# Ledger of designs, part 78: designed miniproteins, single chains, continued (3)

Each design is a single chain, and the fold is of that chain. pLDDT is the mean over its residues in the fold that is shown.

## One batch from the design tools (miniprotein)

Design m10677
Fold by ESMFold2-Fast:
Structure m10677 (fold): chain A 72 residues (1-72)
Amino acid sequence: TQVKTAIEEALKKGVIKKGDKVVLLVAGGPEKVTIKKYLESLGLEVVQNLGGLHKDAIVEEIEKSGAKLVIE
């Protein structure tokens, strides 16, 4: 609920827009699928879930992806 409200607010304010890339840091589980589907329904591109990676690998992948927003 809080994540959904924050994302909707960011879209309204133009912080993120349709086609922007988002990194998902949720470490697996059904919640990951729900959040991914929600983000995709808004036209956002979900970058690979990095929640199971070490910090160095997470930082490298975020920089490489050019993601606009990170969700933990």
Scores: mean pLDDT 67

Design m10678
Fold by ESMFold2-Fast:
Structure m10678 (fold): chain A 89 residues (1-89)
Amino acid sequence: SPVQQAIQHLTQAINSTTPSQGIGHLRQAAQHARQAGMDDVSQRLDFGVRVNQGMLDSAVRNNDTNMQQQVLDNIRSVASDALSRVRQS
C-alpha cells in the first residue's frame, strides 16, 4: 500500500549513511504519502527535501563536511517526525 511504502522509505531515510541517500528516500516517501492522501506529511517531506538539497548542494560546493553531516542529521530528524505522524494516522 502507499502507506506501507511511505513507512519503508522513511525508515530507510532514518538509516541513511549519506545525505544524498537520505534525500532520495524522503522524495520517495513524499510521493507515497501523497498517493495515500496524507497531504500534510507529503508537504512537510517536500519542504524538507528542498531545504536539505539546497544545503547539501552548498556544502558539497564548499567542501564543508561538517555541514554535510548536519544535513544528514536534519534528514533523519525530518524522517523520524514524518514516520511518527504516519503511524498515528
Scores: mean pLDDT 90

Design m10679
Fold by ESMFold2-Fast:
Structure m10679 (fold): chain A 71 residues (1-71)
Amino acid sequence: SLRPSDITVESTGEEGTAALDNMIAENPEKVAEAVAQSVAANGGDPEKAREMALKAKTLGEVLKAVRDALN
């Protein structure tokens, strides 16, 4: 059976996506800065990540920007 910890990423992702989507809409620069910091900490290109995150309007696009900047 699935444990609560297993579904936290997915179900919290669905509910947390609404909260993060609101943060992106209200504070896109802060979200992009946080994304750039995370990418820099993982050895990616923070400038590329920030640029793509600022252009993104949804959490899904922000996450794609992070993956692209890390690879």
Scores: mean pLDDT 65

Design m10680
Fold by ESMFold2-Fast:
Structure m10680 (fold): chain A 88 residues (1-88)
Amino acid sequence: AYTASATVELDRPASELEAAEAGVLQGDIPGTTGAGAVRLSDRVLEIMASGKTAEEARKGALEGAQKVIERYGGEMVRLEVFEDPLAA
C-alpha cells in the first residue's frame, strides 16, 4: 500500500479554530474518501490518506488538504507519497 502526506499551513492558529469548533482539526475530514488530519503545530496540519496505488493515496491527501483550505484558510506547502511497507 501507499501513504500520501500533505502539509497545510493555516492562516489562523489551530487552537483558535478548535476553540470555536471543538477540535474538528483532528480525525477524519468530512466530505473526503478517508483522508485524516493531524495537528503538528498551532498553524501546521498533516493530511494523510492511504491507497493501493501512489496515485490513489495522492488523490486522497489532495482532497483532504483542499477541504481544510476551503473551510479554514491556508496553503498546501508540501505533498509527499511513499510506499507503506507495513500495509503492503
Scores: mean pLDDT 70

Design m10681
Fold by ESMFold2-Fast:
Structure m10681 (fold): chain A 75 residues (1-75)
Amino acid sequence: MGEELLKEGKKLYEAGDYEKAIELYRKSIEQTEGILKIEALNHLARAYAKMGKIEEAQKYYDEALELAREILKKS
């Protein structure tokens, strides 16, 4: 399930395996909605930032912010 993928991705990130963490975060994004998807996007962006891929990190932070705005409009 997407939540489990996010948790495993976080473990890989803490171990310094950013490439594998990114793979699991991407799978989590595909399987989650709403707040969990925002969390997965933020973790994906953070992993890219750790790898020095700042443009990729900014892209996914922006996607997380836009999704958060859409959720706020629907509430």
Scores: mean pLDDT 83

Design m10682
Fold by ESMFold2-Fast:
Structure m10682 (fold): chain A 60 residues (1-60)
Amino acid sequence: GDPERGRRLFEEHFAAEWTLEGGKGVPLRGITPEGLRNFLATHGGRPLTDEELEDLAAYL
């Protein structure tokens, strides 16, 4: 994954509701792409492609 593209995805779509340190009781730092897919399925958000999941996970 590309952490710079992941940072832009986080800032555009998630930063208003989520923190890297897990303000809603879920730590996002160091999450795997599989963990991130499961997190999104549970907590909402737009569907991400596998490439976007890898990029976002590389940033987190």
Scores: mean pLDDT 69

Design m10683
Fold by ESMFold2-Fast:
Structure m10683 (fold): chain A 94 residues (1-94)
Amino acid sequence: SEQTKQDIINLLNKYRDQIQRILGWSDAQFDAAFSAVVTALEKSKNLEQAFMRIYFTESGELKVGAIKLLQIGVALYENNGKFSEEIIKRYAVF
């Protein structure tokens, strides 16, 4: 749904600082991954299609980063919108 997509985007914005610190990401890295996630969510019917869109339209580090960021956003949404360091740390490795 459009509300679910917007909630995920809002959660990624809300926890930007925590996500960047845990992943060791610069502002440029976060902004690039975030832009890819927003575009994928806006142009996709559901979350599965959004992940597939990132996988087929992005490359290299940006593909990996955008997939990680969308996974974090979905996990935060499923955690009732509450911050969890454990959720983000799952994606800090690799």
Scores: mean pLDDT 88

Design m10684
Fold by ESMFold2-Fast:
Structure m10684 (fold): chain A 59 residues (1-59)
Amino acid sequence: MQDAIQKLKDELVSLGLSEDVAETIAKAASASSPEEMLKILKENGLTSLQASQLLSEAS
């Protein structure tokens, strides 16, 4: 469980998000539905493609 949050955080930071934002998104997304996760990621500056790719890795 912790590894999934850490991996998502690292990927978000790699995509240009700040560490604080990435950590908040990773924690929120790990507890959210796939649709809600996609929305959160997109609202924080990720493209639909990037958000969908992260979702595919989590399934």
Scores: mean pLDDT 73

Design m10685
Fold by ESMFold2-Fast:
Structure m10685 (fold): chain A 84 residues (1-84)
Amino acid sequence: STEERVKNLMLQLAKTLRQLAELSKSEEHREFNTNAAKQLEAMKNSSKDEVIAFLRELKKQAESLNDLQTVELLTSAIKELEEL
């Protein structure tokens, strides 16, 4: 189902954000990615549209932090969700 695909994508995205946090040399990037993953994990019952809106706001914040790797990850995730 679409709901199951959204949930699986969110779980994989949260895992990837945690991995980026662990690999980050920037304390700001590490903290941002860790907090983003925690918030995404809390959204397990959120709709696809609510998740997309949240990811768009995270992308803007990542851009302001110059976290280009996270910007690319979030851009890809938004596109995948919109195609579901």
Scores: mean pLDDT 88

Design m10686
Fold by ESMFold2-Fast:
Structure m10686 (fold): chain A 68 residues (1-68)
Amino acid sequence: SMEEIEKAGKRVVLELQEALTAQGASDEEILAAVEEIVAVGKEAERAGLSPEEVERLMREKAREILAA
C-alpha cells in the first residue's frame, strides 16, 4: 500500500541522514543523498513494485552512498 511504502521510505531516509551526519557530511551532501534514494523509491513505485521491493532498492542505494 502507499502507506507502507511511505513508512518504509521515511525509515530509510532517516537512517541515511543519521549515518551521514555521524560521518560529518554537510547539509548539501545529505540533501543530495536523500534526493537520490527518494528518486529510486519513486521510480520503483511507478514501476508497480511492492513496498518490500521499494524499500530494498532504496536501502541498496543508501548502502552504495555510505560505502563511497
Scores: mean pLDDT 82

Design m10687
Fold by ESMFold2-Fast:
Structure m10687 (fold): chain A 90 residues (1-90)
Amino acid sequence: SNIETARKDALELKRMYADNPAAVAALDLLISALDALRQGDPVAAQRLAQQALDYLDQHRDSVPPEVYRALTTAASQTIALAREAAAQQA
């Protein structure tokens, strides 16, 4: 699934940038958001993905450009999926 692929990619980025605490913190928030989506909690997923974006904006100069681009793309996709899932539950 797209969620499982995104989760694997995030775990690989976390391994590659393990020495960058800002990148690790943002990736942990994104992984938590993807896990919330897998568990059927779109509200938690949207909140956690937004927290990842907010964290990246606060620490932009401390995060490698490739990690920033990958995380903002994945977080935005996670928010879109969470909104779609929440609409289906309403």
Scores: mean pLDDT 84

Design m10688
Fold by ESMFold2-Fast:
Structure m10688 (fold): chain A 79 residues (1-79)
Amino acid sequence: MKEEEMKKKLAEITAELVKAAKDDDTVAGIKAMMTGLLSGTEEGEKQAEENLKAVSSSEIKEKAKEAYEEGKKLREEVK
């Protein structure tokens, strides 16, 4: 997969989760999680996992987890 295609897919997933979020902290957590995945670094992946835990405690926890798994797969396809 091309990196441009991955970024577009991650942006779409991020936008859908942001629309479902009701508070600024959840929005910030979603954006931080996706930014971590985009970095492609071990440190970024760890930060993404910590932000996912915070988001997953909210009402949108299932959608956030699915988005994290999808984003991780997209990142792995680019390498």
Scores: mean pLDDT 72

Design m10689
Fold by ESMFold2-Fast:
Structure m10689 (fold): chain A 111 residues (1-111)
Amino acid sequence: AAPAITLEATRELLAQIEAARRELEAQGRGLEAVRAAIAAIEGLIQTLLLTTLKMSAERVREVLALVRAGRAEEALELVKDVADEETLEVLKLLIEALLRALEELRRLEAA
């Protein structure tokens, strides 16, 4: 059975990912922490799109490519026709978290 993905559950999962990231940063493992956070958030997005929204693998790749390119509004446009309002808000939270993590990764790799 697929669990219902709610805004509250998504906020809790993102808080757990952030707590794990801060713990690794405290250990001097900031680059590993950001990479782990990116993988976790991308996994949540992929699971939402494939299993909850039943999107094709091609459409899921297109959504993730747009998010990685910083084109979040265009990514949401691809999903809005198949997602209810709460699922769109869940996806917005996940995309915002992913974009923050990708920006932090770029900052750390440039250092």
Scores: mean pLDDT 83

Design m10690
Fold by ESMFold2-Fast:
Structure m10690 (fold): chain A 73 residues (1-73)
Amino acid sequence: EIDKLKKEIAELQKQMDEALKNGDLETAERLSDEIIEKWRELLKKKGVSEDEIDAMIAIMRGVHNAILESARK
């Protein structure tokens, strides 16, 4: 169910924000990967093409990497 995936993503994002706030970069990186996997699953269920999914995932991963690098130092 799409609504269930959206709720799971929102909860994981909240946990990632908490990990970043606490300086737990290892946990934040793991949560980032889980969030991206859930987004890929959501987009597949919505019938988005593989090329579009890959492009969207690349953008999301880039944003997460920028946040993690900013939090590192």
Scores: mean pLDDT 83

Design m10691
Fold by ESMFold2-Fast:
Structure m10691 (fold): chain A 55 residues (1-55)
Amino acid sequence: SGDKKLEENIKKTEEGIKNFLLTVRGLSEDKAEAIAKDYRELSLKILARRRREAG
């Protein structure tokens, strides 16, 4: 479904953000992971809200 593809895209973007923070910004893995996790949690919360509004 579209939702599964959105969740997969969120995961890919999370990985991209983490890699950017590690390689370009030179952040520690722990800090990069925390920021990437915050992005995922926020994105999933937005997706859940959209599901509620559409139903």
Scores: mean pLDDT 78

Design m10692
Fold by ESMFold2-Fast:
Structure m10692 (fold): chain A 91 residues (1-91)
Amino acid sequence: EELPSREEMEKEMEEFLAQVEKEHPSDTEFIETRRRFLELAIEFAELRKTDPELSKQKAREALELLFEANKANATPEQAAAALERMREFLA
C-alpha cells in the first residue's frame, strides 16, 4: 500500500545510476544530473502523503533541474516550449 521506503527508493536509484554509468561512463555530468533528479523524485514521493504542497514543490525543483540540463543543448525555442510544458504539468 505505502510507497517504498526512502532507503529502498535510494537503493533502486543507485542501482539504476550504476547501470547508466556502466553504459555511458564518459557522461559524468549527465549521470550527476540524473542522480539529483532522482533524489528530488524520492523526496516528492516521500512527502506526498504528509505534505502534498511541499511534495509538489519538490516535483517542480526536479523538473527545473531537468529543464536546466536540457537547456545547455536546446535552442531558445525548445527551452521556452519545455518551460511551458513544465508549468502545465505543475498546475
Scores: mean pLDDT 67

Design m10693
Fold by ESMFold2-Fast:
Structure m10693 (fold): chain A 85 residues (1-85)
Amino acid sequence: MLLVPNELLKELLESVGFTGDSVTPGELFAGIGRYIVKNNLVDSATKTINVSGTLLGKLLGKDSVDLNDLTPLVDAIAANSTLIE
């Protein structure tokens, strides 16, 4: 199963070293995880991922994501990629 990321998601993935026209779901999740870590987006005081002003924030339409509920992150990723066989 391969996913073709849109322009915003592709830019995010390229920023963490993922290249190519398509990614697997595993590569997509690994890329997002690397982006979060590389940009130091985890706020331990609030237990959130602070995405304000980032490419990830543009994809989500939000300033933060709760570490106990990553559903909005997964949904936004799915909405910004096209499934191919």
Scores: mean pLDDT 77

Design m10694
Fold by ESMFold2-Fast:
Structure m10694 (fold): chain A 66 residues (1-66)
Amino acid sequence: AEAAAERQERIRQILQEAGRPLSSKEIAVVLRGRFGENVSAVTVRNDLARSDEFVQTADGRWGLAA
């Protein structure tokens, strides 16, 4: 729960800085490289799906909710 909440905050920062929707795989690459997070795209997708802050786009990428 705590680790997932911290990752959701980091994902929010990544999406805000990118200024565009990203795939869960792209987000996982940034989390591993920038934050040293040992996460898979599956873990990132699960974290995104648990919060109403994130929305999946028509092309399967994830962005910030309006």
Scores: mean pLDDT 78

Design m10695
Fold by ESMFold2-Fast:
Structure m10695 (fold): chain A 72 residues (1-72)
Amino acid sequence: MERQLEADIWVALAEIYLAIAKIDLERGDFESAKESVKLARKVLEQARALGAPDEDVAMLEKSIKELEEKIK
């Protein structure tokens, strides 16, 4: 159960960083948005390593890529 709880925490962190990046992007703060996206990618890698569900990881990866395209 510990690994699953840790994976859930890392997934939640990735979601939080993506939410922050979206808000920053809407405000025109591209530098903060870029940093939040980088953090989301790092914590998503940790979630994946800890056994987060493939579907959750894939959805978050898609969201990260969409934000990266907008920030470009």
Scores: mean pLDDT 81

Design m10696
Fold by ESMFold2-Fast:
Structure m10696 (fold): chain A 82 residues (1-82)
Amino acid sequence: DEIAPLIEQLSDPDPAVRAQAASRLGTIPGAEAAIPALYEVVLNDPSSTVRFAAARALKAIGGPEAERALAALPEELQIYAR
């Protein structure tokens, strides 16, 4: 399972590791299990690079759950949903 280790890496102390994990999750078909963790990263991660990577991953995963997550972002973060 490629998804579970990458979800764990979204909590890594190194922002480069978190950004890479988010980007990788966006390339894996069926990564819907990562949607709640990616949504939390877009809302709360201190690194704008990591937040952007997580938002792009949500867009790449797609489907109703990812679409709901992107729609639920605050107005100031809606730029990531474009």
Scores: mean pLDDT 81

Design m10697
Fold by ESMFold2-Fast:
Structure m10697 (fold): chain A 85 residues (1-85)
Amino acid sequence: MEEKRREEYERRVEEAEELLRRVAALVAAGRYDEAAALLNEYLGADVRELADVPREELSPEVQEKLELLEEALERLREEKRRERE
């Protein structure tokens, strides 16, 4: 039981880390619509406003969700690191 939960947790952490890296890379490349699509799919947000919008001009909702994703990812990463030790 616990092993299955650990594997699911590890998979979620890997997916979240990969997602965050992809979002960051897309934003750095100026591909905000694709970054928004990934973020929306993961967080279930409607981000219609992100097409061709610079990162600084992203809606407050998307900016807030990006911060939440970063906080959630850091928490998952810290928990996984603690379990390994």
Scores: mean pLDDT 57

Design m10698
Fold by ESMFold2-Fast:
Structure m10698 (fold): chain A 96 residues (1-96)
Amino acid sequence: SSHSEEEVLKKLEKEYPEEKFLIYIRIGAEYYVLRHDEEKAREYFRKAGFDDEEIEEFLELLENEDTKGALELILRRLRELGAPQKLIDEIEEELK
């Protein structure tokens, strides 16, 4: 919905780096899992702020359906970005 709109993305890129990260990770994962479009997935993971090594590791975790490993990489990046504890807690609940 509104969170996927271009104007919202431009605002989030400046004010909320954690939301920008989550939106791009979600878009990249949807390209990889739903469309089998690895090139687009890599592009969006790079836009999220992953380096080439992190992208390769994340893609391998997605291919192996390692949900805990994938979420742990997401959590590590969110902590580095200074994401709110409430958001960290919500994602950690998904590890159960």
Scores: mean pLDDT 77

Design m10699
Fold by ESMFold2-Fast:
Structure m10699 (fold): chain A 60 residues (1-60)
Amino acid sequence: SSAAERHRREAEERAREIFKISEKALDNALKQGLITEEQKEEHMEVTGRMLRAEVARLAA
């Protein structure tokens, strides 16, 4: 339904906001020497997959 599609898009928009915040947090950790650039990339990939799965779950 159009309502389910709207809710999915809203969830996807929220997921994009979370992804940006996560990237900033990881950039801060990288700047502090707590993680490597490779670890940041891996964590961003995992975060992206998890957010897509959450959007799919919430829209079901």
Scores: mean pLDDT 83

Design m10700
Fold by ESMFold2-Fast:
Parts: sequence; C-alpha cells; structure tokens
Structure m10700 (fold): chain A 57 residues (1-57)
Amino acid sequence: SMEDEIGVRLLTGVPAAHMAERFGLPRSTVSRAQRRLAEDPSLVGEIAAELAALAAR
C-alpha cells in the first residue's frame, strides 16, 4: 500500500525531495514529517498514515 511504501522510505532516510516528487506532496510537509520522526521514531506508522492520506487527497 502507499502507507507501507511511505513508511519504508521514511525508515530508509530517502531525501524529502524524492518523497515529495514520488507521492505528490509538498517538500516542506515531508521535511516536517522527517523531523517529527527523528524526534520520535515510534511515530513512523502515524506519520506514514498522515502522509498517505495527504497523497490520496
């Protein structure tokens, strides 16, 4: 699923620009999500779900 793919890419440290292009998200949104994940890695599932919902619109 899109959520699973986003989760894997968040965990593997894919650059925000590449994630933004692939999923049609603003780079600022992805960068903020990556910052949140760096502060609390346990949020990866929640952050992936939020980004997937935004990508689906």
Scores: mean pLDDT 83

Design m10701
Fold by ESMFold2-Fast:
Structure m10701 (fold): chain A 85 residues (1-85)
Amino acid sequence: MLEEMREGLEKSLESLVELAEKGNFEGVEKGIEEVEKALPTLPKELLPVVAEGLRRVSEASEKSGDKKTAEKARENARRAEELAR
């Protein structure tokens, strides 16, 4: 169901935010890659959730000092926003 998928995505993205806050950028990068692969298969209703979560991952990564991971998350957030159209 969409609600269960939404909750799963929110939890996954929150886990990536926690990894970024802890400085585990290898884990964040792998998580972003999995999200990127999943984007074309997600229902449009869930794409805003992914975009919001990736924006938070980008902010956490930038605050923790990894600008490259922050940019990667921001690029995928933008892509999710475009696919939601």
Scores: mean pLDDT 82

Design m10702
Fold by ESMFold2-Fast:
Structure m10702 (fold): chain A 57 residues (1-57)
Amino acid sequence: SEKERLLLRRGLLEIALDAERFVASRLAPGSPLYEQNQAAAARLEAEIRELDAKIAA
């Protein structure tokens, strides 16, 4: 079903977000790589929020 596909995709995005957070914990705050990693995490969080809205509908 569509809901099952959205739930699977959400799970994969959560794994990707956890990986980005792990990388961030190894980077110096304020470095260019840290800022890029924070931007990537923010994009993943936004995509998860969009999926949550679709799942709730």
Scores: mean pLDDT 86

Design m10703
Fold by ESMFold2-Fast:
Structure m10703 (fold): chain A 127 residues (1-127)
Amino acid sequence: MSDEEIEREARILGLIILNGGRATPAELARALGLSRSTTSRLIRRLARDGAVDIRRDPETGERIVELTEHTKEMIAELTIHEFPEVIKDPSASKEERLEEALEKLRSDRELTEEVVEILTELLKKNM
């Protein structure tokens, strides 16, 4: 996988977080300035790697891309490790701290962009 493709995949994950944990392929393509075919290929790769789930909304028939629980926990743990200041009470339960980190990411674009850059570098080192 090229460095450019890894960067795009990490950006897709960040955008899904900012959208509350789910997005459509069309929303992702528009936000990233990518073709529908390029976006679909990247989403399929993320799904193959267990990072996202792809399903159809039964009401609308629309494709929905959402983070797996494993990916949410991984990104939340990474955020707490790199930016421990996002947690107000370090004595809170693990579940509460992970949810606080995810809520902070959803509301803070700059923080999410920094976490995406760290995730991108980690993915590059493991490829």
Scores: mean pLDDT 83

Design m10704
Fold by ESMFold2-Fast:
Structure m10704 (fold): chain A 84 residues (1-84)
Amino acid sequence: GIFDSSVGNTVVVATRHGEVVYQKQFKNKDEGLKEALELARQGYSVGLVSSIEKDGKLMLEQKVYRKDADGNAVETFSSILEDP
């Protein structure tokens, strides 16, 4: 699908053993985050990519969630992609 660049639009991708097993676009970042944390608790490696606004520019924020040893969903990676 076409990624909608509107602020707050979020794509959640879950992977298992390097294969994409789930992909869904959300119009609300909070809804995408809730799904990402649930998938991470189920043992998936979950990427979350959101359109954000920083200093008047549209940016992509990427986060990765995984399950820790205690069974909690934790953020293991965070990056902001600038379009140069």
Scores: mean pLDDT 80

Design m10705
Fold by ESMFold2-Fast:
Structure m10705 (fold): chain A 81 residues (1-81)
Amino acid sequence: FEKDFRLRLFVRVAEQELLKRITDPELKEKVQKAFEEIRKLSDPEERLAKMKQLLDQIVKEYPELKEFTDLLLEAFEEVVR
């Protein structure tokens, strides 16, 4: 119960923080869709893989966000596992 709640809260906040930093509307839509898919996944490893794919895509378009995305992935790994 508590772990699932914290995961959902983290995912919501992470999505909002990424959307604040992205100006491209097409990438914003891809981020929103990816987070929707992550919320539907039940396997922690699948969730982690999907998050990493999304963050890698963001870094390709916004290399300046690498430090932020690296920290976000580290925090997500702790919450998912």
Scores: mean pLDDT 79

Design m10706
Fold by ESMFold2-Fast:
Structure m10706 (fold): chain A 63 residues (1-63)
Amino acid sequence: MAREVAKRVAKELVREVGGENFDPEKAIQDAKETLSRLGLSMSDEELRRAVKEAAEEVIREER
């Protein structure tokens, strides 16, 4: 569940700002805050991987 939430937050941010303006550090921070509000946690390494994977998926879909 935590990974799915993190990926969703990252995908929403990419769609909002576009791939060119996407900031992975901001997406990681937003995902971490969302997970915290839900009582969930992930390691920083897992969170970074989930965010990167989700962003790449959205960018590929929009091409």
Scores: mean pLDDT 77

Design m10707
Fold by ESMFold2-Fast:
Structure m10707 (fold): chain A 63 residues (1-63)
Amino acid sequence: VEEYVKELSKAVTELAKAVHAGDREGMEKANQKVGDAARGIYEKAGLTKEQAIEAGKKIEPPA
């Protein structure tokens, strides 16, 4: 799971850089990587997308 989280973080960073540079091809590639990494996390955890979001919210307290 940690491996997919690292890939997701990298993909989000690449997406932000591509957006800032106006690189549409880079944006498309980074967006694809974000989707792939997120899917890997959910499948490995045996959770649905909704369950994964709820778990993340519990780990990160608002206060």
Scores: mean pLDDT 65

Design m10708
Fold by ESMFold2-Fast:
Structure m10708 (fold): chain A 87 residues (1-87)
Amino acid sequence: MPSPVEVFEELLERLVEIAEEGVRNNDPEGALKRMEELISEVGPLLTDEQADLVMGLYTRYLSHPGSAEERLEFLRREARRLRERVR
């Protein structure tokens, strides 16, 4: 069974991949739906702290005032920082 840390790291990587796909396909709304579905599917496998960190990241991502590309760069940077913090 993967550890909660491994599940959390995989979730962060998958969220970045989905956001990258949204930018590449010019489909940011479809990307947001897939990100929300993934968070809902994987969330119950996370610790409370990890779930709070993911929800905080997603909320900040949604609230980011930049372009889709700037929002993606924000997500990549913050996801990398969160992966470092839970090691």
Scores: mean pLDDT 83

Design m10709
Fold by ESMFold2-Fast:
Structure m10709 (fold): chain A 88 residues (1-88)
Amino acid sequence: SLEEKRRKRIEEKYPKDLVDFMEKAAKETKTLEQAREAAREIASKIGDNDERVLLAIEQGLLRGDAITALENVENVKKAKEEIEKRKS
């Protein structure tokens, strides 16, 4: 299915333990402050503490959708790389 293909693509870019951690965080997050704390932890594990990455994670956690949140993080990272490439 499309959902299985999306999950597989994310699992190829991120360790399964990180994806599982993020799915758990998405289920447990109820407030913006909880989302911010979890987003900082997840961003640290990803190795990117950019505000746009943090916001992508926060929004995904609040919506309870870890895969969409990680897809949004990937889009932010690609946009950053493309901007830097054009500056060169």
Scores: mean pLDDT 80

Design m10710
Fold by ESMFold2-Fast:
Order: sequence, then C-alpha cells, then structure tokens
Structure m10710 (fold): chain A 63 residues (1-63)
Amino acid sequence: MAEELRKRIASLSKEDQALVARAMGMDPDTLAEQLRNNTLKLSPEQMEKAQLAIEVIDKRKAM
C-alpha cells in the first residue's frame, strides 16, 4: 500500500507532486526528499488525501 502510493506520487511531475504535498499538509521539498530517499512516512489521513489528489491528477491524463 504505502510503496504503491510512493510509486504513484514519484511518477507525477514535480508540479503535481507539489499539489499532492500541499493536499497532505506537507512541504513540497520535504515530499521530494522523502521520495528520493525512500523514507516517505505518511499517516492514514495523509495517505487518504494523497490518494484523492492523485485521482484528480489521473483524470487529467488521457488514457
């Protein structure tokens, strides 16, 4: 679950990663560092907010 969410966030553009970070109440630079170092620590509430933000971003992708 957390590893899958990390991979999804890591696949986003830097701009979209910043949107996800803000949705979670996290600094965008902190999120980028934690993704790079594979040290991302999310509460259940942060994971839920990240998932909702990713769903919005995914709807913008032509699939």
Scores: mean pLDDT 76

Design m10711
Fold by ESMFold2-Fast:
Structure m10711 (fold): chain A 74 residues (1-74)
Amino acid sequence: GMVEVTIPKGFLGAEETLTFMLDEETAERFEKLLVALQNNRFSSVEEAKAAFPLPEEVWEVVEPLVARHLASQA
């Protein structure tokens, strides 16, 4: 089934609430990515993308947020 996954406004510096309709497996990967980012598991966006494959359309929106978060942790 399809699951609604939300990045609330302010999370990872998001300017507005972002919502994605993803299948359950992809939604679980997305949630694990967010937890890994909060735990500073990656040093680059490329590492995060390799560890958590998501649809290109999702990464196009999320990549700037991830890059900003990683820059703030450096």
Scores: mean pLDDT 78

Design m10712
Fold by ESMFold2-Fast:
Structure m10712 (fold): chain A 94 residues (1-94)
Amino acid sequence: MDQARQHYDQGMQLFRQGDYDSAIQHFQQSISLTPDTVLGARSYMYMGMSYYRLGRYDDAIHYFDQSIRLGRRHGDTRTVGRAQGMRGRAINDR
């Protein structure tokens, strides 16, 4: 799953630089290549965070919900916890 990881890593770099629109595109590509994986759950979480940073709270909540669903399926309790916390913040901020 090298291509999916590469898109995830590029998305993370862009997210750290504040280029949230480009980050979302790379996370979307990572999900497309490996939709039902721990990496997919993390990609959804960072898509949610990117939408949150853009002030798009309803979009952020949607992607945090997808991250929680997928994270629970794969036992990624850390990603589930992070997505739940960020989802609550997005609800309060909208």
Scores: mean pLDDT 89

